# Ledger of designs, part 103: designed miniproteins, single chains

Each design is a single chain, and the fold is of that chain. pLDDT is the mean over its residues in the fold that is shown.

## One batch from the design tools (miniprotein)

Design m3586
Fold by ESMFold2-Fast:
Structure m3586 (fold): chain A 101 residues (1-101)
Amino acid sequence: MKVVEGELVFEMPPLSPEELHKLAEKIAKKLEEKGLVENVKVTQEGNKTIITGTTKNGDKFEITLTQEGDKLIVNIKIEGEDEGKAKAQLLVIMKIIKETL
């Protein structure tokens, strides 16, 4: 198994837990509509909102949203057999997240 990771940082005012959850659901919906992911789940764990699921290539993904002051930190992790395919999926997912926020 090979793991690829990416990080996006957005300057934005602090979001409420409800706004963070809605944002995570919006991201999940966009990824599903683009045919990039399936079996998506959005969960809340303390100060983090976590999106998990499977990419269309069968890889496991995890997106973690964390609010730190006036910054929203989005960490994306993809675990798969083929590093090149996982990295390609990572870049596309990062692009969709940037277009959503």
Scores: mean pLDDT 84

Design m3587
Fold by ESMFold2-Fast:
Structure m3587 (fold): chain A 87 residues (1-87)
Amino acid sequence: SEKLEQLSEELERSAEEMSKLSEDPELGKKMSKQMYGISEIVGEKVGGSQEGVEEIKETGKKMEENDGEGTKRELLKASEALRADAA
C-alpha cells in the first residue's frame, strides 16, 4: 500500500523530533492520544498488520510514560513494520 509506505517514511523522519517532544510530560500525553488514533486508522482503514498496529500503540505508551528514547525506538520499529506491510 502506498499509504503504508508513506506513513512508514513519515514515522522514520519524525523519530528524532518525537523523542524530543516526549520529554515534555503534558505534550507527551497529548501526542500519545493521537498515536492511539493512528493505530486504529492503520489497522482498520489502511490495512496495516497487527504487528504494525501494536508497535504504534507501544509508541503511544512510551509517549504517555514521557520516555523520549523509548518513543524514538518504537517509532522506528513501527516504521519498519509498516514498510513490511506495504511490500
Scores: mean pLDDT 73

Design m3588
Fold by ESMFold2-Fast:
Structure m3588 (fold): chain A 65 residues (1-65)
Amino acid sequence: MEEELEKKAEELKEIGRLLGAERVEVRGKEVYAWFRRGNEMTVLSAAVFVALAKRMGFEAHVFLE
């Protein structure tokens, strides 16, 4: 499980970057993502990221700046 979580963490970091996250940090099973507040699509992207993280077994914390 732990090794699979590391692989999924790497994938989540990449997904976050593709969705426009300025920063993505993973700590164990928790994911922290910072999105720039700029348009409606940013809010939607943050929501998608949270849903994907949950499906991959992570608890997601998202910040809009």
Scores: mean pLDDT 77

Design m3589
Fold by ESMFold2-Fast:
Structure m3589 (fold): chain A 67 residues (1-67)
Amino acid sequence: TGEEDIERTAEGLRRALLAAGVSEEEAERMAKEVRDIGLKAMEEFGPEAGIEAAQRKGVEAYLRATA
């Protein structure tokens, strides 16, 4: 389901951030933001839009945190 894919995207980001040396607290915060954005997009525009929003925001968050 779209919700499961969004949750998996957020968890993947959390793990990637931890592996890159980001703190547990910051990784959790960023993952939650990505999850919330994806879920809101899914509520407004459907599951495919939610998944795409979570993936796009996840990539952006990772690049900013690791630059």
Scores: mean pLDDT 87

Design m3590
Fold by ESMFold2-Fast:
Structure m3590 (fold): chain A 94 residues (1-94)
Amino acid sequence: MTEEEIEQLKKDMEEFRKKALEYSRRYVAARAAGHQEVADLYLKAIGAYSTAITDYGLAIENPEKFEEYKKNADEAKKTGDSYRAQADALEAAH
């Protein structure tokens, strides 16, 4: 694991924290509007991004399992992106 790889993961984690905060705001707005399906999808996206942050952190802390934790984090990111895209599309339809 290189210093450059660690710095990139830290940047990715910070981006996911910002995205989680943004989608938390959209979740609250959807709930207030009574758009429960949109709210549920944003909540799932937030959960997936939280998992990605945790697993990237574990990758940095566990060099021997770096690839395993990074793979899990990358999959959690894809899951979060999928739920977010579904929520955004459904929100736009309202």
Scores: mean pLDDT 85

Design m3591
Fold by ESMFold2-Fast:
Structure m3591 (fold): chain A 97 residues (1-97)
Amino acid sequence: DEKRFEGLLEIIKKRDPTAELPTLEEAEEKLRELSPGAFEVGRFFAEAAALADELVRLMREEGLSLEEAAERVREERPETPEAVLRLAVTMAEVDLR
């Protein structure tokens, strides 16, 4: 979570040095916009982190690409909000570099 968040900010800053880096509170506001509903930020990040761990596991154990792992997760967990899955993919990308 916090470590993955810091990694995300570093990637964003490296890709666009002029980008305004969000605070954790600003990121929370954006996540609520992307996933309207009753997600507490902690719960949203925890769910995304768990999916990110599953994506990395699928890549390492089954030799899937990140895209193939994301497709597997969509198939196995169709109830997962797209915003949560997108965050999980980004977290997995940070972990893999």
Scores: mean pLDDT 68

Design m3592
Fold by ESMFold2-Fast:
Structure m3592 (fold): chain A 70 residues (1-70)
Amino acid sequence: GDAAAQASSAEAAALAQEFNKEAKAKYGKDATVRLEFLGPTRGVLTVTAGDDKLVVRLDRETGALEVTRT
């Protein structure tokens, strides 16, 4: 496949770190981020803040974010 279309481990780590910092800024110090999936066209993360759980779906082609609260 095209190397430019593949997510690297460094990209996955950087994305998770950015979301972790953002989540802690918005939802508090106890917020955690888990990268569930990162592909060339989409990604899925979970953000946990206390009893709240958010599922974030990333469209990597458009940069769009879809957030679902559980």
Scores: mean pLDDT 69

Design m3593
Fold by ESMFold2-Fast:
Structure m3593 (fold): chain A 78 residues (1-78)
Amino acid sequence: MTDEEAEELFARFDKDGDGYITIDELKEVAESDPEFLALVDVDGDGTINEEEIAYIKQFDLDGTGKLNFEEFKKFLES
């Protein structure tokens, strides 16, 4: 994935334009966007379940429930 593609995805999830994506926003967009779901669904199950949410939370190093662009990019590259 290119940096440009990651920036487009981040902007799509950042509904408030504050430079952060909440874990809840990630879940909502992934469930409503089949293209993004296909990109982040590691198992190919077509669903973001509790195990996948727990995995995403591992990238939230501060425990704030938010991902900045660099943390989001690391998630996409993992």
Scores: mean pLDDT 67

Design m3594
Fold by ESMFold2-Fast:
Structure m3594 (fold): chain A 74 residues (1-74)
Amino acid sequence: SAAEQLAEMEERLARLREILEEARRTGVVTDEQRVEAGELLVAISRITQQLQTPEAQALLDEALRIVNELMEIE
C-alpha cells in the first residue's frame, strides 16, 4: 500500500538523518556512510517514482537535501 511505502521512505530518511548527525558530530564522513547514504537515496527515489505523490516527493526532496549536506562536510 502507499501508506506502507511512505513508512518505508520515512524509515530510510530517518537513517539518513542519523548518518548526517553522526558526520556533523565527528566532522568526518566515512566511505561506508557515503555508500549507505547513496543506497538509501536510491531506494527513496525508487519509491517516489512508483507513488508519484506530493508526500513522496517531499520526502525525496528532504533526502536530497541531507545528501547534499553530507557532501559539504568533506
Scores: mean pLDDT 88

Design m3595
Fold by ESMFold2-Fast:
Structure m3595 (fold): chain A 70 residues (1-70)
Amino acid sequence: MDLVGQLEALLRALRESAEQLSDDVLQSLVRTAKELLDSLPEGEEHKRLQARFDEAVDLLLSLGKLLPLL
């Protein structure tokens, strides 16, 4: 539960702070979120958080901030 809550908060912060943070910081936060996501067991929560992660990454890519991660 705590790990899911942390990941949800981090993904929300990424979306809210996308325009304010440097590319380096955003890349570090994205990597942290990916590590947290990968630590979750397979299941419905993992799938839901994967979708939210993909949405956050897509937003950052549309802003031109995460190109080196592709």
Scores: mean pLDDT 75

Design m3596
Fold by ESMFold2-Fast:
Structure m3596 (fold): chain A 96 residues (1-96)
Amino acid sequence: EREELIERAIELIEEAQRLLAEAAETADIETEAELSFIIMQLHLARKAAEKGDLETAIELLESAIERIEKLEGLPEEVKERVLSLLREARELLEEA
């Protein structure tokens, strides 16, 4: 149960990272720089979750979510999907 929740959360984070990396390829320099930072935060969140440090993983996800919400240069469809994925991942880790 707990392990399944963590694994699912990691999969959602990985999908979000993939979508953000794709968006970065066509982004302006300012947006690309912010996306690079967010992708790094998500990588660290995934590593924390894998190590069972759910508190750190949740904090990193919350920070990434807030940065994405404030980001102007991301296509709205990508932004909404990524936020949905990360919010679900956060809920799964909180339940775990």
Scores: mean pLDDT 88

Design m3597
Fold by ESMFold2-Fast:
Structure m3597 (fold): chain A 68 residues (1-68)
Amino acid sequence: SIASVITAAAIRGIADPSTDLYAEVVELLEKRGFKLSDEQKKLLKEDHERDPTYINAEKFSELIDKEL
């Protein structure tokens, strides 16, 4: 599930403060065969930049649900 991907990225961020949570989630999603558009990446990156310690799980879930 998308929640598992986000949880894994969050755990990595706690273990390594240099971890880019946005980049980690995107990489995990791409490994699962999902590719974000440039516009979607921009919106998600802007959300992450407002709160770098948080990934918007609902926004990621919404994007995946539209593609499934």
Scores: mean pLDDT 61

Design m3598
Fold by ESMFold2-Fast:
Structure m3598 (fold): chain A 87 residues (1-87)
Amino acid sequence: MEEIRKGEEELLERMKKAIEAGDETAYKVLVLLAASGEEDLPLLLELLKNKDFESVVKLADEVWAKASAEQKAAVARFKERLAEAKK
């Protein structure tokens, strides 16, 4: 149905491996996905397909700067759960 599905699966596999290696860029991407919701997800995926990491970081910083204390707590919880799931 959605054309983005294959690219999304490849991206998730790459991010999973990067997270296992402790890549901060992968963490920032996941933090963005957890905090921004689905509104910014298509744009984020397009930037990642183009390997435009600078724009991805900028978008993450903008979302983070505008995030409420509740959203920041949800992001921290997500990052913590991600670390715990790694066994």
Scores: mean pLDDT 58

Design m3599
Fold by ESMFold2-Fast:
Structure m3599 (fold): chain A 65 residues (1-65)
Amino acid sequence: MSSLEGLVKSWEKKSGLKLTEEAKKKLLEGIPDNGDGLRTLGYKLDKAKKEAKGDVITLEDVEKI
């Protein structure tokens, strides 16, 4: 189990938003499984939230950040 996956699930619950499986895969691409990676992932999630057109964050939304 990855700490990055745990952060995504926690963020989804806290924000009320959900990522598609394709969006999760793209968002986690190239992110190290460490403290710096967790910080980078948090930043990307906040950016994806701003690009979202509703409660679901898609691959297209993630590709804009």
Scores: mean pLDDT 78

Design m3600
Fold by ESMFold2-Fast:
Structure m3600 (fold): chain A 81 residues (1-81)
Amino acid sequence: SLEELLERARELIEKARRSTDPEERRRLISEAAKLIWQALVRLGRHEEAAALMRQVGELLRAGDFDGALALLEEALRRLEA
């Protein structure tokens, strides 16, 4: 369900915030972004989905894990529960 996708994304974001391993943080952030992207696509919000993946990719390339996490948290807040 959509609710299960968003809950799983939230759990991955929380785990990424607690992790001190850059490789694990990158993997968790990427997985959370994919789940939020899937939720946005299912809701017909294709433009937001494309923008999210582009922005997350840019932040991860820059090594800005905190910025990527903040972006994903903002996206979750804007989605329907």
Scores: mean pLDDT 87

Design m3601
Fold by ESMFold2-Fast:
Structure m3601 (fold): chain A 98 residues (1-98)
Amino acid sequence: MSEKFKKYVKEVAEALKAKDYEKAEELLLEFARELKEYALTVEGIDEETAIEFGAAGAGQVMAAAMVEVLGLTAEESEEAARAGREAMERAREELLAE
């Protein structure tokens, strides 16, 4: 993983442990926007593809943060995957609204 991804995973995990869900959501959206902007620097990438890339990144950060908070079991893994999918959908909606 990149150092930036690791930083966001750690910060989101700490926010979740503190039950600061607003901060966790803000960090996820910040990462999604940074990835969208990065994707848009690549020749041939359209805005819709860049939005999907950003949204997927936010989902991955949330899933990884949930694994750090809960530990890895079969049940906790599915919960982390669900949280990641929900974070991805929210990030997609926010980026599309911009």
Scores: mean pLDDT 79

Design m3602
Fold by ESMFold2-Fast:
Structure m3602 (fold): chain A 99 residues (1-99)
Amino acid sequence: MVRVTITVQFPDGSSRTFTATTLEELKEAIEEVLELVRRGATLIVLVFDEPLSPEQQRLVEEMLKEAQRIAEEQGIELEFTQVIRSEYERRERERRARA
């Protein structure tokens, strides 16, 4: 399974980071992320080493959808950022090899 790192940030600059290497750990991390959104978190950053499996993608999409719903109910603007680390490193390597 692809490693997923989720960082959740609050308006005061405080943050929590979760790392999941199994599907079960990802489900547990998602529940904690949603709880932090209910407490007023405004930024979610997802970093994964490679493109997510279909099952992981489904879980992440459901998490983001639920997080957006919670934020909208509370009148909070929630931002999301997703980064695929391997794709970034691959593009950087290709760019450097071309230069």
Scores: mean pLDDT 76

Design m3603
Fold by ESMFold2-Fast:
Structure m3603 (fold): chain A 90 residues (1-90)
Amino acid sequence: VPWDPGSGRPLKDDPKELAALKEIQKMAEELRDQSPRVKAAADIFLDPDVADKTPVQVIGLILRAVGEIALEPDPLVEEFVRKAASLLNA
């Protein structure tokens, strides 16, 4: 069956996903100044409209943004994206 974390609901409509988003936003604010690549991914979570998106849509935006600016592996970006994805799917 199609994978649908959050049952197709925006992050704002799921208290667990909203709590995870707030934790990711705090992490993003702390990390955004450490790397331009992390800043691009962090800015997606700090966007005012991010709560209107589903977890899958947010992860897709992160992968696209990181892919466009990071042609080489960045451990900080990988760690941030992994933690964000884990929190949204925990």
Scores: mean pLDDT 67

Design m3604
Fold by ESMFold2-Fast:
Structure m3604 (fold): chain A 85 residues (1-85)
Amino acid sequence: AWAEALEAQRRAAREGKGAEDLDQALIDAGAAELRALAARMEAEGITDDESAAARLLEELRRAGRLALAEELEAELEREKAELAA
């Protein structure tokens, strides 16, 4: 979740793990949140994951969380590319 991703990022920084671990935790939490929101949106009548993902990215950008939106977009493109391979 959001708060947990942010807390994990701060905790890793304090422990001296480094940017690699921080980015991994953030990406993991972002991808999980995106999938959970996609499932909820499907239950609300949005039947395609792409539309749900686009909606989430818009919400992040409106909230001013541009860095998180960019990370989630990159993760989605990676997963989409792997599925298309």
Scores: mean pLDDT 61

Design m3605
Fold by ESMFold2-Fast:
Structure m3605 (fold): chain A 55 residues (1-55)
Amino acid sequence: MLTEEEIKAAEEGGRRAEELSGIPAEKATQGGLKAAESGLSGEVAADLAVLGSRK
């Protein structure tokens, strides 16, 4: 399971993604959570959520 910090980072990334591209934060957060499940740090998961929203 993901840590609380990783989940929070993914949520923050989702919020930023919604602001940048209009993709619902929940969808962007899904990408961040998937990255965190791969053992990536929460900060990286947040960045990936933002990058996913740009595509």
Scores: mean pLDDT 66

Design m3606
Fold by ESMFold2-Fast:
Structure m3606 (fold): chain A 99 residues (1-99)
Amino acid sequence: SAKTKRNVTILFTSASIILTGDGFEANDPKVEEVLRKIQDLLIQTSKQIDSSKTKEEQLEIIDNLINEIEKIGKEHPEVKATTDQVINTLNEIKNIIKS
Protein backbone atom coordinates (compact mmCIF):
# COMPACT_ATOMS: atom_id res chain seq x y z
CA SER A 1 0.00 0.00 0.00
CA ALA A 2 1.00 3.67 -0.38
CA LYS A 3 1.05 4.05 3.42
CA THR A 4 3.44 1.08 3.76
CA LYS A 5 5.81 2.52 1.11
CA ARG A 6 5.74 5.92 2.86
CA ASN A 7 6.50 4.39 6.29
CA VAL A 8 9.37 2.28 4.88
CA THR A 9 10.87 5.39 3.21
CA ILE A 10 10.57 7.40 6.47
CA LEU A 11 12.40 4.68 8.44
CA PHE A 12 15.23 4.38 5.86
CA THR A 13 15.60 8.18 6.12
CA SER A 14 15.63 7.84 9.94
CA ALA A 15 18.43 5.22 9.72
CA SER A 16 20.48 7.58 7.50
CA ILE A 17 20.00 10.42 10.04
CA ILE A 18 21.34 8.16 12.85
CA LEU A 19 24.66 8.00 10.92
CA THR A 20 24.92 11.84 10.79
CA GLY A 21 23.07 12.91 13.97
CA ASP A 22 24.02 15.86 16.19
CA GLY A 23 25.52 13.50 18.79
CA PHE A 24 28.18 12.11 16.44
CA GLU A 25 31.52 13.92 15.90
CA ALA A 26 33.93 11.50 14.21
CA ASN A 27 37.33 13.17 13.78
CA ASP A 28 38.76 9.76 12.75
CA PRO A 29 38.87 9.17 8.96
CA LYS A 30 38.60 5.38 9.47
CA VAL A 31 35.37 5.81 11.49
CA GLU A 32 34.00 8.15 8.79
CA GLU A 33 34.87 5.55 6.10
CA VAL A 34 32.97 2.81 8.01
CA LEU A 35 29.89 5.04 8.52
CA ARG A 36 29.95 5.99 4.81
CA LYS A 37 30.02 2.26 3.93
CA ILE A 38 26.92 1.69 6.11
CA GLN A 39 25.18 4.68 4.47
CA ASP A 40 25.95 3.28 0.98
CA LEU A 41 24.52 -0.11 2.03
CA LEU A 42 21.31 1.60 3.25
CA ILE A 43 20.93 3.51 -0.06
CA GLN A 44 21.51 0.38 -2.19
CA THR A 45 19.11 -1.70 -0.05
CA SER A 46 16.38 0.96 -0.31
CA LYS A 47 16.69 0.79 -4.13
CA GLN A 48 16.55 -3.05 -4.08
CA ILE A 49 13.37 -2.99 -1.96
CA ASP A 50 11.72 -0.49 -4.36
CA SER A 51 12.43 -2.92 -7.26
CA SER A 52 11.55 -6.15 -5.39
CA LYS A 53 8.47 -8.16 -6.44
CA THR A 54 7.37 -9.91 -3.22
CA LYS A 55 7.13 -9.31 0.55
CA GLU A 56 9.31 -12.41 1.10
CA GLU A 57 12.03 -11.00 -1.22
CA GLN A 58 11.93 -7.64 0.63
CA LEU A 59 12.34 -9.35 4.02
CA GLU A 60 15.30 -11.42 2.73
CA ILE A 61 16.99 -8.24 1.41
CA ILE A 62 16.61 -6.55 4.83
CA ASP A 63 17.81 -9.67 6.72
CA ASN A 64 20.94 -9.73 4.54
CA LEU A 65 21.54 -6.02 5.30
CA ILE A 66 21.08 -6.59 9.07
CA ASN A 67 23.66 -9.41 8.96
CA GLU A 68 26.16 -7.22 7.06
CA ILE A 69 25.72 -4.23 9.43
CA GLU A 70 26.00 -6.52 12.50
CA LYS A 71 29.30 -7.86 11.07
CA ILE A 72 30.58 -4.28 10.57
CA GLY A 73 29.67 -3.44 14.21
CA LYS A 74 31.58 -6.50 15.46
CA GLU A 75 34.66 -5.64 13.34
CA HIS A 76 34.52 -1.94 14.35
CA PRO A 77 33.55 -1.65 18.06
CA GLU A 78 33.84 2.17 17.83
CA VAL A 79 30.64 2.25 15.65
CA LYS A 80 28.80 -0.60 17.48
CA ALA A 81 26.30 1.72 19.21
CA THR A 82 25.45 3.35 15.85
CA THR A 83 25.13 -0.02 14.05
CA ASP A 84 22.83 -1.30 16.85
CA GLN A 85 20.55 1.74 16.37
CA VAL A 86 20.49 1.20 12.57
CA ILE A 87 19.65 -2.53 13.09
CA ASN A 88 16.76 -1.53 15.41
CA THR A 89 15.39 0.75 12.65
CA LEU A 90 15.77 -2.04 10.05
CA ASN A 91 13.78 -4.40 12.32
CA GLU A 92 11.00 -1.75 12.45
CA ILE A 93 11.05 -1.71 8.60
CA LYS A 94 10.70 -5.53 8.62
CA ASN A 95 7.64 -5.28 10.90
CA ILE A 96 6.00 -2.75 8.55
CA ILE A 97 6.63 -5.03 5.53
CA LYS A 98 5.23 -8.06 7.44
CA SER A 99 2.03 -6.10 8.14
Scores: mean pLDDT 74

Design m3607
Fold by ESMFold2-Fast:
Structure m3607 (fold): chain A 86 residues (1-86)
Amino acid sequence: MTPEERELAGELYRVRGLKGQVIRGKRTLSSTASEEERQKINDEIDKLNSEVQRLLNEAGEAIERGDYERARELIERAKELVDKAR
């Protein structure tokens, strides 16, 4: 594994971890919310999960083909979505 591949793989792992933390936090909030608020939170979780997973899958494919610049762009977009969802 090249140093760049190792760095990018580490970033993918970190973003997946951060996404998981945000989703767990939202689920905890959801458990004490009204039914209407709970549905809204669940919709936000599903949307975040699908959008971030798409970006991370595309980033993984970019790493496999040696397109590290594209992989970094996709990882940054995924990070922005996770940070915005906090």
Scores: mean pLDDT 83

Design m3608
Fold by ESMFold2-Fast:
Structure m3608 (fold): chain A 80 residues (1-80)
Amino acid sequence: MEALREEVGREAERIAREMGLDDANVEAVGRLARSLMSQGVPPELVLEAAREIAERVAREGEPLGVAATRAAKKAVEAAE
């Protein structure tokens, strides 16, 4: 469980970094991914949330907090 959480967190950070987010936002996306995994959200939904956050921030100019809140809520609701 812990090793998978770290792997998913690193993949979420890689997605954010490749999309052009700064180091602070990359770290925030990684923390959110690990948090969602700890809440029982499946890896595929966590990575979908990370991609949505990265696209909204990097390509649409949405603030990280708004994108993260929206994506996290969607992922948690989809997992239930």
Scores: mean pLDDT 82

Design m3609
Fold by ESMFold2-Fast:
Structure m3609 (fold): chain A 74 residues (1-74)
Amino acid sequence: GAMELAQEGLRLGMQGLRLASQGKTEEARRLAEEGIRKANEAIKLAPNDLEVQMEAGVAALVAGVALALADRMQ
């Protein structure tokens, strides 16, 4: 469901952040973009669910940081 998408988004974002910190920029970018997509899908599926919104918000933030780091290291 929506919570599972939000949790997957966070997992992907954290993995992307770890890879970006290791200089694996192409892999980090792909995982970060997938994490953002999962987070946004969760928000759209459950717009009035505070728990999903909070989890997806954190997922989007983490994935966004990973993406920014990957883009800087090109």
Scores: mean pLDDT 86

Design m3610
Fold by ESMFold2-Fast:
Structure m3610 (fold): chain A 95 residues (1-95)
Amino acid sequence: MPLSAEEKKELMRLIAEGRTLEAEALAREKKSLEVFFTLSMLSVVFGVAKTIERKTKKPEEARKFAKEQIRKIAEKLGIELSDEEIDEIVDLLFK
């Protein structure tokens, strides 16, 4: 069976936490490496968000950018995230 919406959300959390090897293993087990590669964009989002924070000196601008990109990644994966779930992923990403 392909990854459920709940399993895709779990992969997002694992990658945001930096637990990339565990996320890859889960995606490989479920034969869904395409989902893993889409979610690897979270590392790019983090890098860009940290650049925004450094240039603007406003952490809120970096977090706003990250939330917008997480919504777009979720849309590409066909999952719907609540604002609370997006905030959780952003908090993990900036930890």
Scores: mean pLDDT 78

Design m3611
Fold by ESMFold2-Fast:
Structure m3611 (fold): chain A 64 residues (1-64)
Amino acid sequence: HMELDGPESLGRAIREAAEAKGLTVEELAQRVGLDPETVRDIIEGKRLPSGEQLRRLLEALGLL
């Protein structure tokens, strides 16, 4: 893999944490107040979350 996979690596970590908690994309999106499409783009590495969005995602996943 490449040295700089920031969005893809972050997306994978969020997906794995959500799966470990049994959360769907829709459930995670509802917990953090984001659209399901936005959360899906983040976990697929198509989009970097803002600092505020990232903080909410990490808190919802118990990673903070």
Scores: mean pLDDT 78

Design m3612
Fold by ESMFold2-Fast:
Structure m3612 (fold): chain A 97 residues (1-97)
Amino acid sequence: MEEAKELAEEAKRLAEEALRLGMEALRALDNGDIDRAQELLRKARELALEAQKLLEKAKSLGVTGEARPAYLEAGITLGIALIAIGVAETVLRILTS
């Protein structure tokens, strides 16, 4: 049970970092820094994928009791991060096509 909570808390930390990098990529695009935006998005996607893998592992161990709030918070944060990354990737594609 404790392991599932720790995995969910780590997933939330990675998802928060992915969101931060996704938002920085949007700022880089606003400033016309395409190369920086591409690097930030690559890192954001890697962190989001790692967060998703940790959440899948936590789910396999059983998300009950004290682990459930951490799992839900991590899932919501990852969802927001993926939206921010997707918006930035779409803007990048429009600017480079």
Scores: mean pLDDT 88

Design m3613
Fold by ESMFold2-Fast:
Structure m3613 (fold): chain A 84 residues (1-84)
Amino acid sequence: MERFVQLALENPEVTLEDLEILREELNLPLSEEEIRQLAEDPEFQRELVRLHIEFQANAEEVSEEEAKERLKRLILERLEKLKA
């Protein structure tokens, strides 16, 4: 557990394929261009990694619905800022 958290922090890169899967699982109407913009945004990548680490550390406390809603909100908020 502890080593996995440290390894995730060393490689905070999220792939385009990962974001395409997340779009489908969260039922988000994201374009291919929006997914690419998120993949290229280092702030989004850092926040996404932070959120995943938080979910892993508190898996028994955070429900699946809460995790999905927080992830969806992060994606939508970041896209709004990138479009401005």
Scores: mean pLDDT 66

Design m3614
Fold by ESMFold2-Fast:
Structure m3614 (fold): chain A 92 residues (1-92)
Amino acid sequence: MAEVRVEVTAEPEGTGLTVEARGIVDGKVYTDARVVGADDSNGTSFTAAALLAIGTALETNLLGGRAEIRVRSGDARRGQLIAEGARNAAEG
């Protein structure tokens, strides 16, 4: 079974969105990427951040690896949606 860890940190005075994703299969890093939206009040970074988090979780599930996904968001709902999407992708 794939191991996917998703951490969410709230930035209550921020409008930014950051996702960092690291995927490991057979002890080798296959994904090591970051999406940074310094101001995500208009949601322009949301799609890229969601695709990185969900895509990494899906690939990890398919390859039987391990992933570490970190979400930092000033918008708690957007952060939660990305984290939920990644967790759902990890479970199939």
Scores: mean pLDDT 75

Design m3615
Fold by ESMFold2-Fast:
Structure m3615 (fold): chain A 101 residues (1-101)
Amino acid sequence: MEALREAAYEVLLLAIEVAVKQNPEVSEEELEEWRRQAREVAAAMDEATLEAYGVALEAIRRGVAPEELRRRAEEILAEGESERNKRLARAYLLAAELLEA
């Protein structure tokens, strides 16, 4: 779904903002290339990954506390370490990392 790909792209853009904070000397040309690559990554994501990234973006937009996101990831893994649960837990952990950056 197009809306889910846009959500995934937005999460990747937030990750780029974190990277820029760690390397403020990055050129405009390099930054544009990172954004282009993020777009391609989002375009190639499967539906399950897109859904997980959508959950991460919603948590970020709602301003859910990073500690609460980590707790949710732990609860999901406690239910079972299936590939779906691992993917969803990673999405919550990514959201927590981006909110702390």
Scores: mean pLDDT 81

Design m3616
Fold by ESMFold2-Fast:
Structure m3616 (fold): chain A 92 residues (1-92)
Amino acid sequence: SRDQAQTYYDQGLQYYEQGDYDTAIQYFQQSIDLDPDNYRSLTRLGSAYYQLGRYDQAAYYYQRAADLADRAGDTATATGARFLSDVSRRQA
């Protein structure tokens, strides 16, 4: 459910804030498994992969987040995520 997806997202954020990016990724992935259109979790997956130096994965998830945000009409999030995807590609 979307409520359960939000719970996994919040758990992922807790681990992300502690610098445990590997565990954060697992929770953000579970959030997306329950709500595939959750571009907030996709953006955080991108950020966690970026922090781990996994720039190809970061670019992929940021681009996916941008595409979903754009489809939802969230232009600000789409623009930001596209920018982070481009930055990640330049680091790869």
Scores: mean pLDDT 89

Design m3617
Fold by ESMFold2-Fast:
Structure m3617 (fold): chain A 89 residues (1-89)
Amino acid sequence: SKKEELEKKIAELKKQIAALKAQQDALQAQLAAVTAQLQAAKADPSTAQATIDALIQQEIDLGVQILKLAVEITVLERELEKLKKELEK
C-alpha cells in the first residue's frame, strides 16, 4: 500500500531527524564549554596565545559542524512535511 510505504518513510525520517538533533545538542553543549574555556583563558593574562588560538579554532570548527547539521535537519524536516501532506491524500 502507498499509505503504508509513506508511513514507513515518515517513521524513518523522524528517526533520522531525531538522531541529527541529538548530535546538534551534543555539539552545542561542546560549543558552550569551549566558549566558557575561551572566556576563562582570555581573563588569565598568563594564558599562552597558542592556547587562545586553539580554543578559537575549536569554536569555529564546532560552529561550522552545527551549521551543517542545521541545514541537513531543515532539508529533512521539509521532506517530512511533504510526505505528511501526501499521507493526507
Scores: mean pLDDT 90

Design m3618
Fold by ESMFold2-Fast:
Structure m3618 (fold): chain A 85 residues (1-85)
Amino acid sequence: SLLEQDKARIREEAERFVDELEKKESLTPQEIVAALLMAAAAEWAGDYETAARIYEIVSKQAEKLGDTETAERYRKLAEELRAKA
C-alpha cells in the first residue's frame, strides 16, 4: 500500500538522519526542531529504535545546556521507545 511505502521511506530517511546527527558535537535550535520532527516521523513509521536514538541525542544536548528538565523528558521517551522496539 502507499501507506507502507511511505513508512518504509520515512524509516530510511530517519536512519540516515540519525547517523549524521550522531556525528555532531552540538546542535543548533533549528537542528533540534528538525531532530524532534524526524523522531516523531520515525515513531509514526514504527521505527522505535531510530526515534529513541534521536531523543537520546536531544536529551544529551539539553544536558550540555543545563536544561535538566528537558534532558530527563527526552531520556525517558527514548527508554520507553526502546522498550517497544
Scores: mean pLDDT 88

Design m3619
Fold by ESMFold2-Fast:
Structure m3619 (fold): chain A 73 residues (1-73)
Amino acid sequence: NKEFAEKLRSLLLEIGGERYQEFADKLAEEVESSPEEITPENLRDIVMKAVNKLKLTPEEAQLVVEAVRRLLA
């Protein structure tokens, strides 16, 4: 899970910039802590569970959608 969490964090920072550092760190930590082993097939579902748990803003949620899209491309 650590590898996917690190890639997601990097993509969030690349797309959103430093102003999103704090939420990117929190989201990556939540994804890494998932009890389910992360695969390309279940990554989207695991990330969406983390988004819902962290109660992200619509702007932050849009950024996450784009990061997941790039990660799975």
Scores: mean pLDDT 76

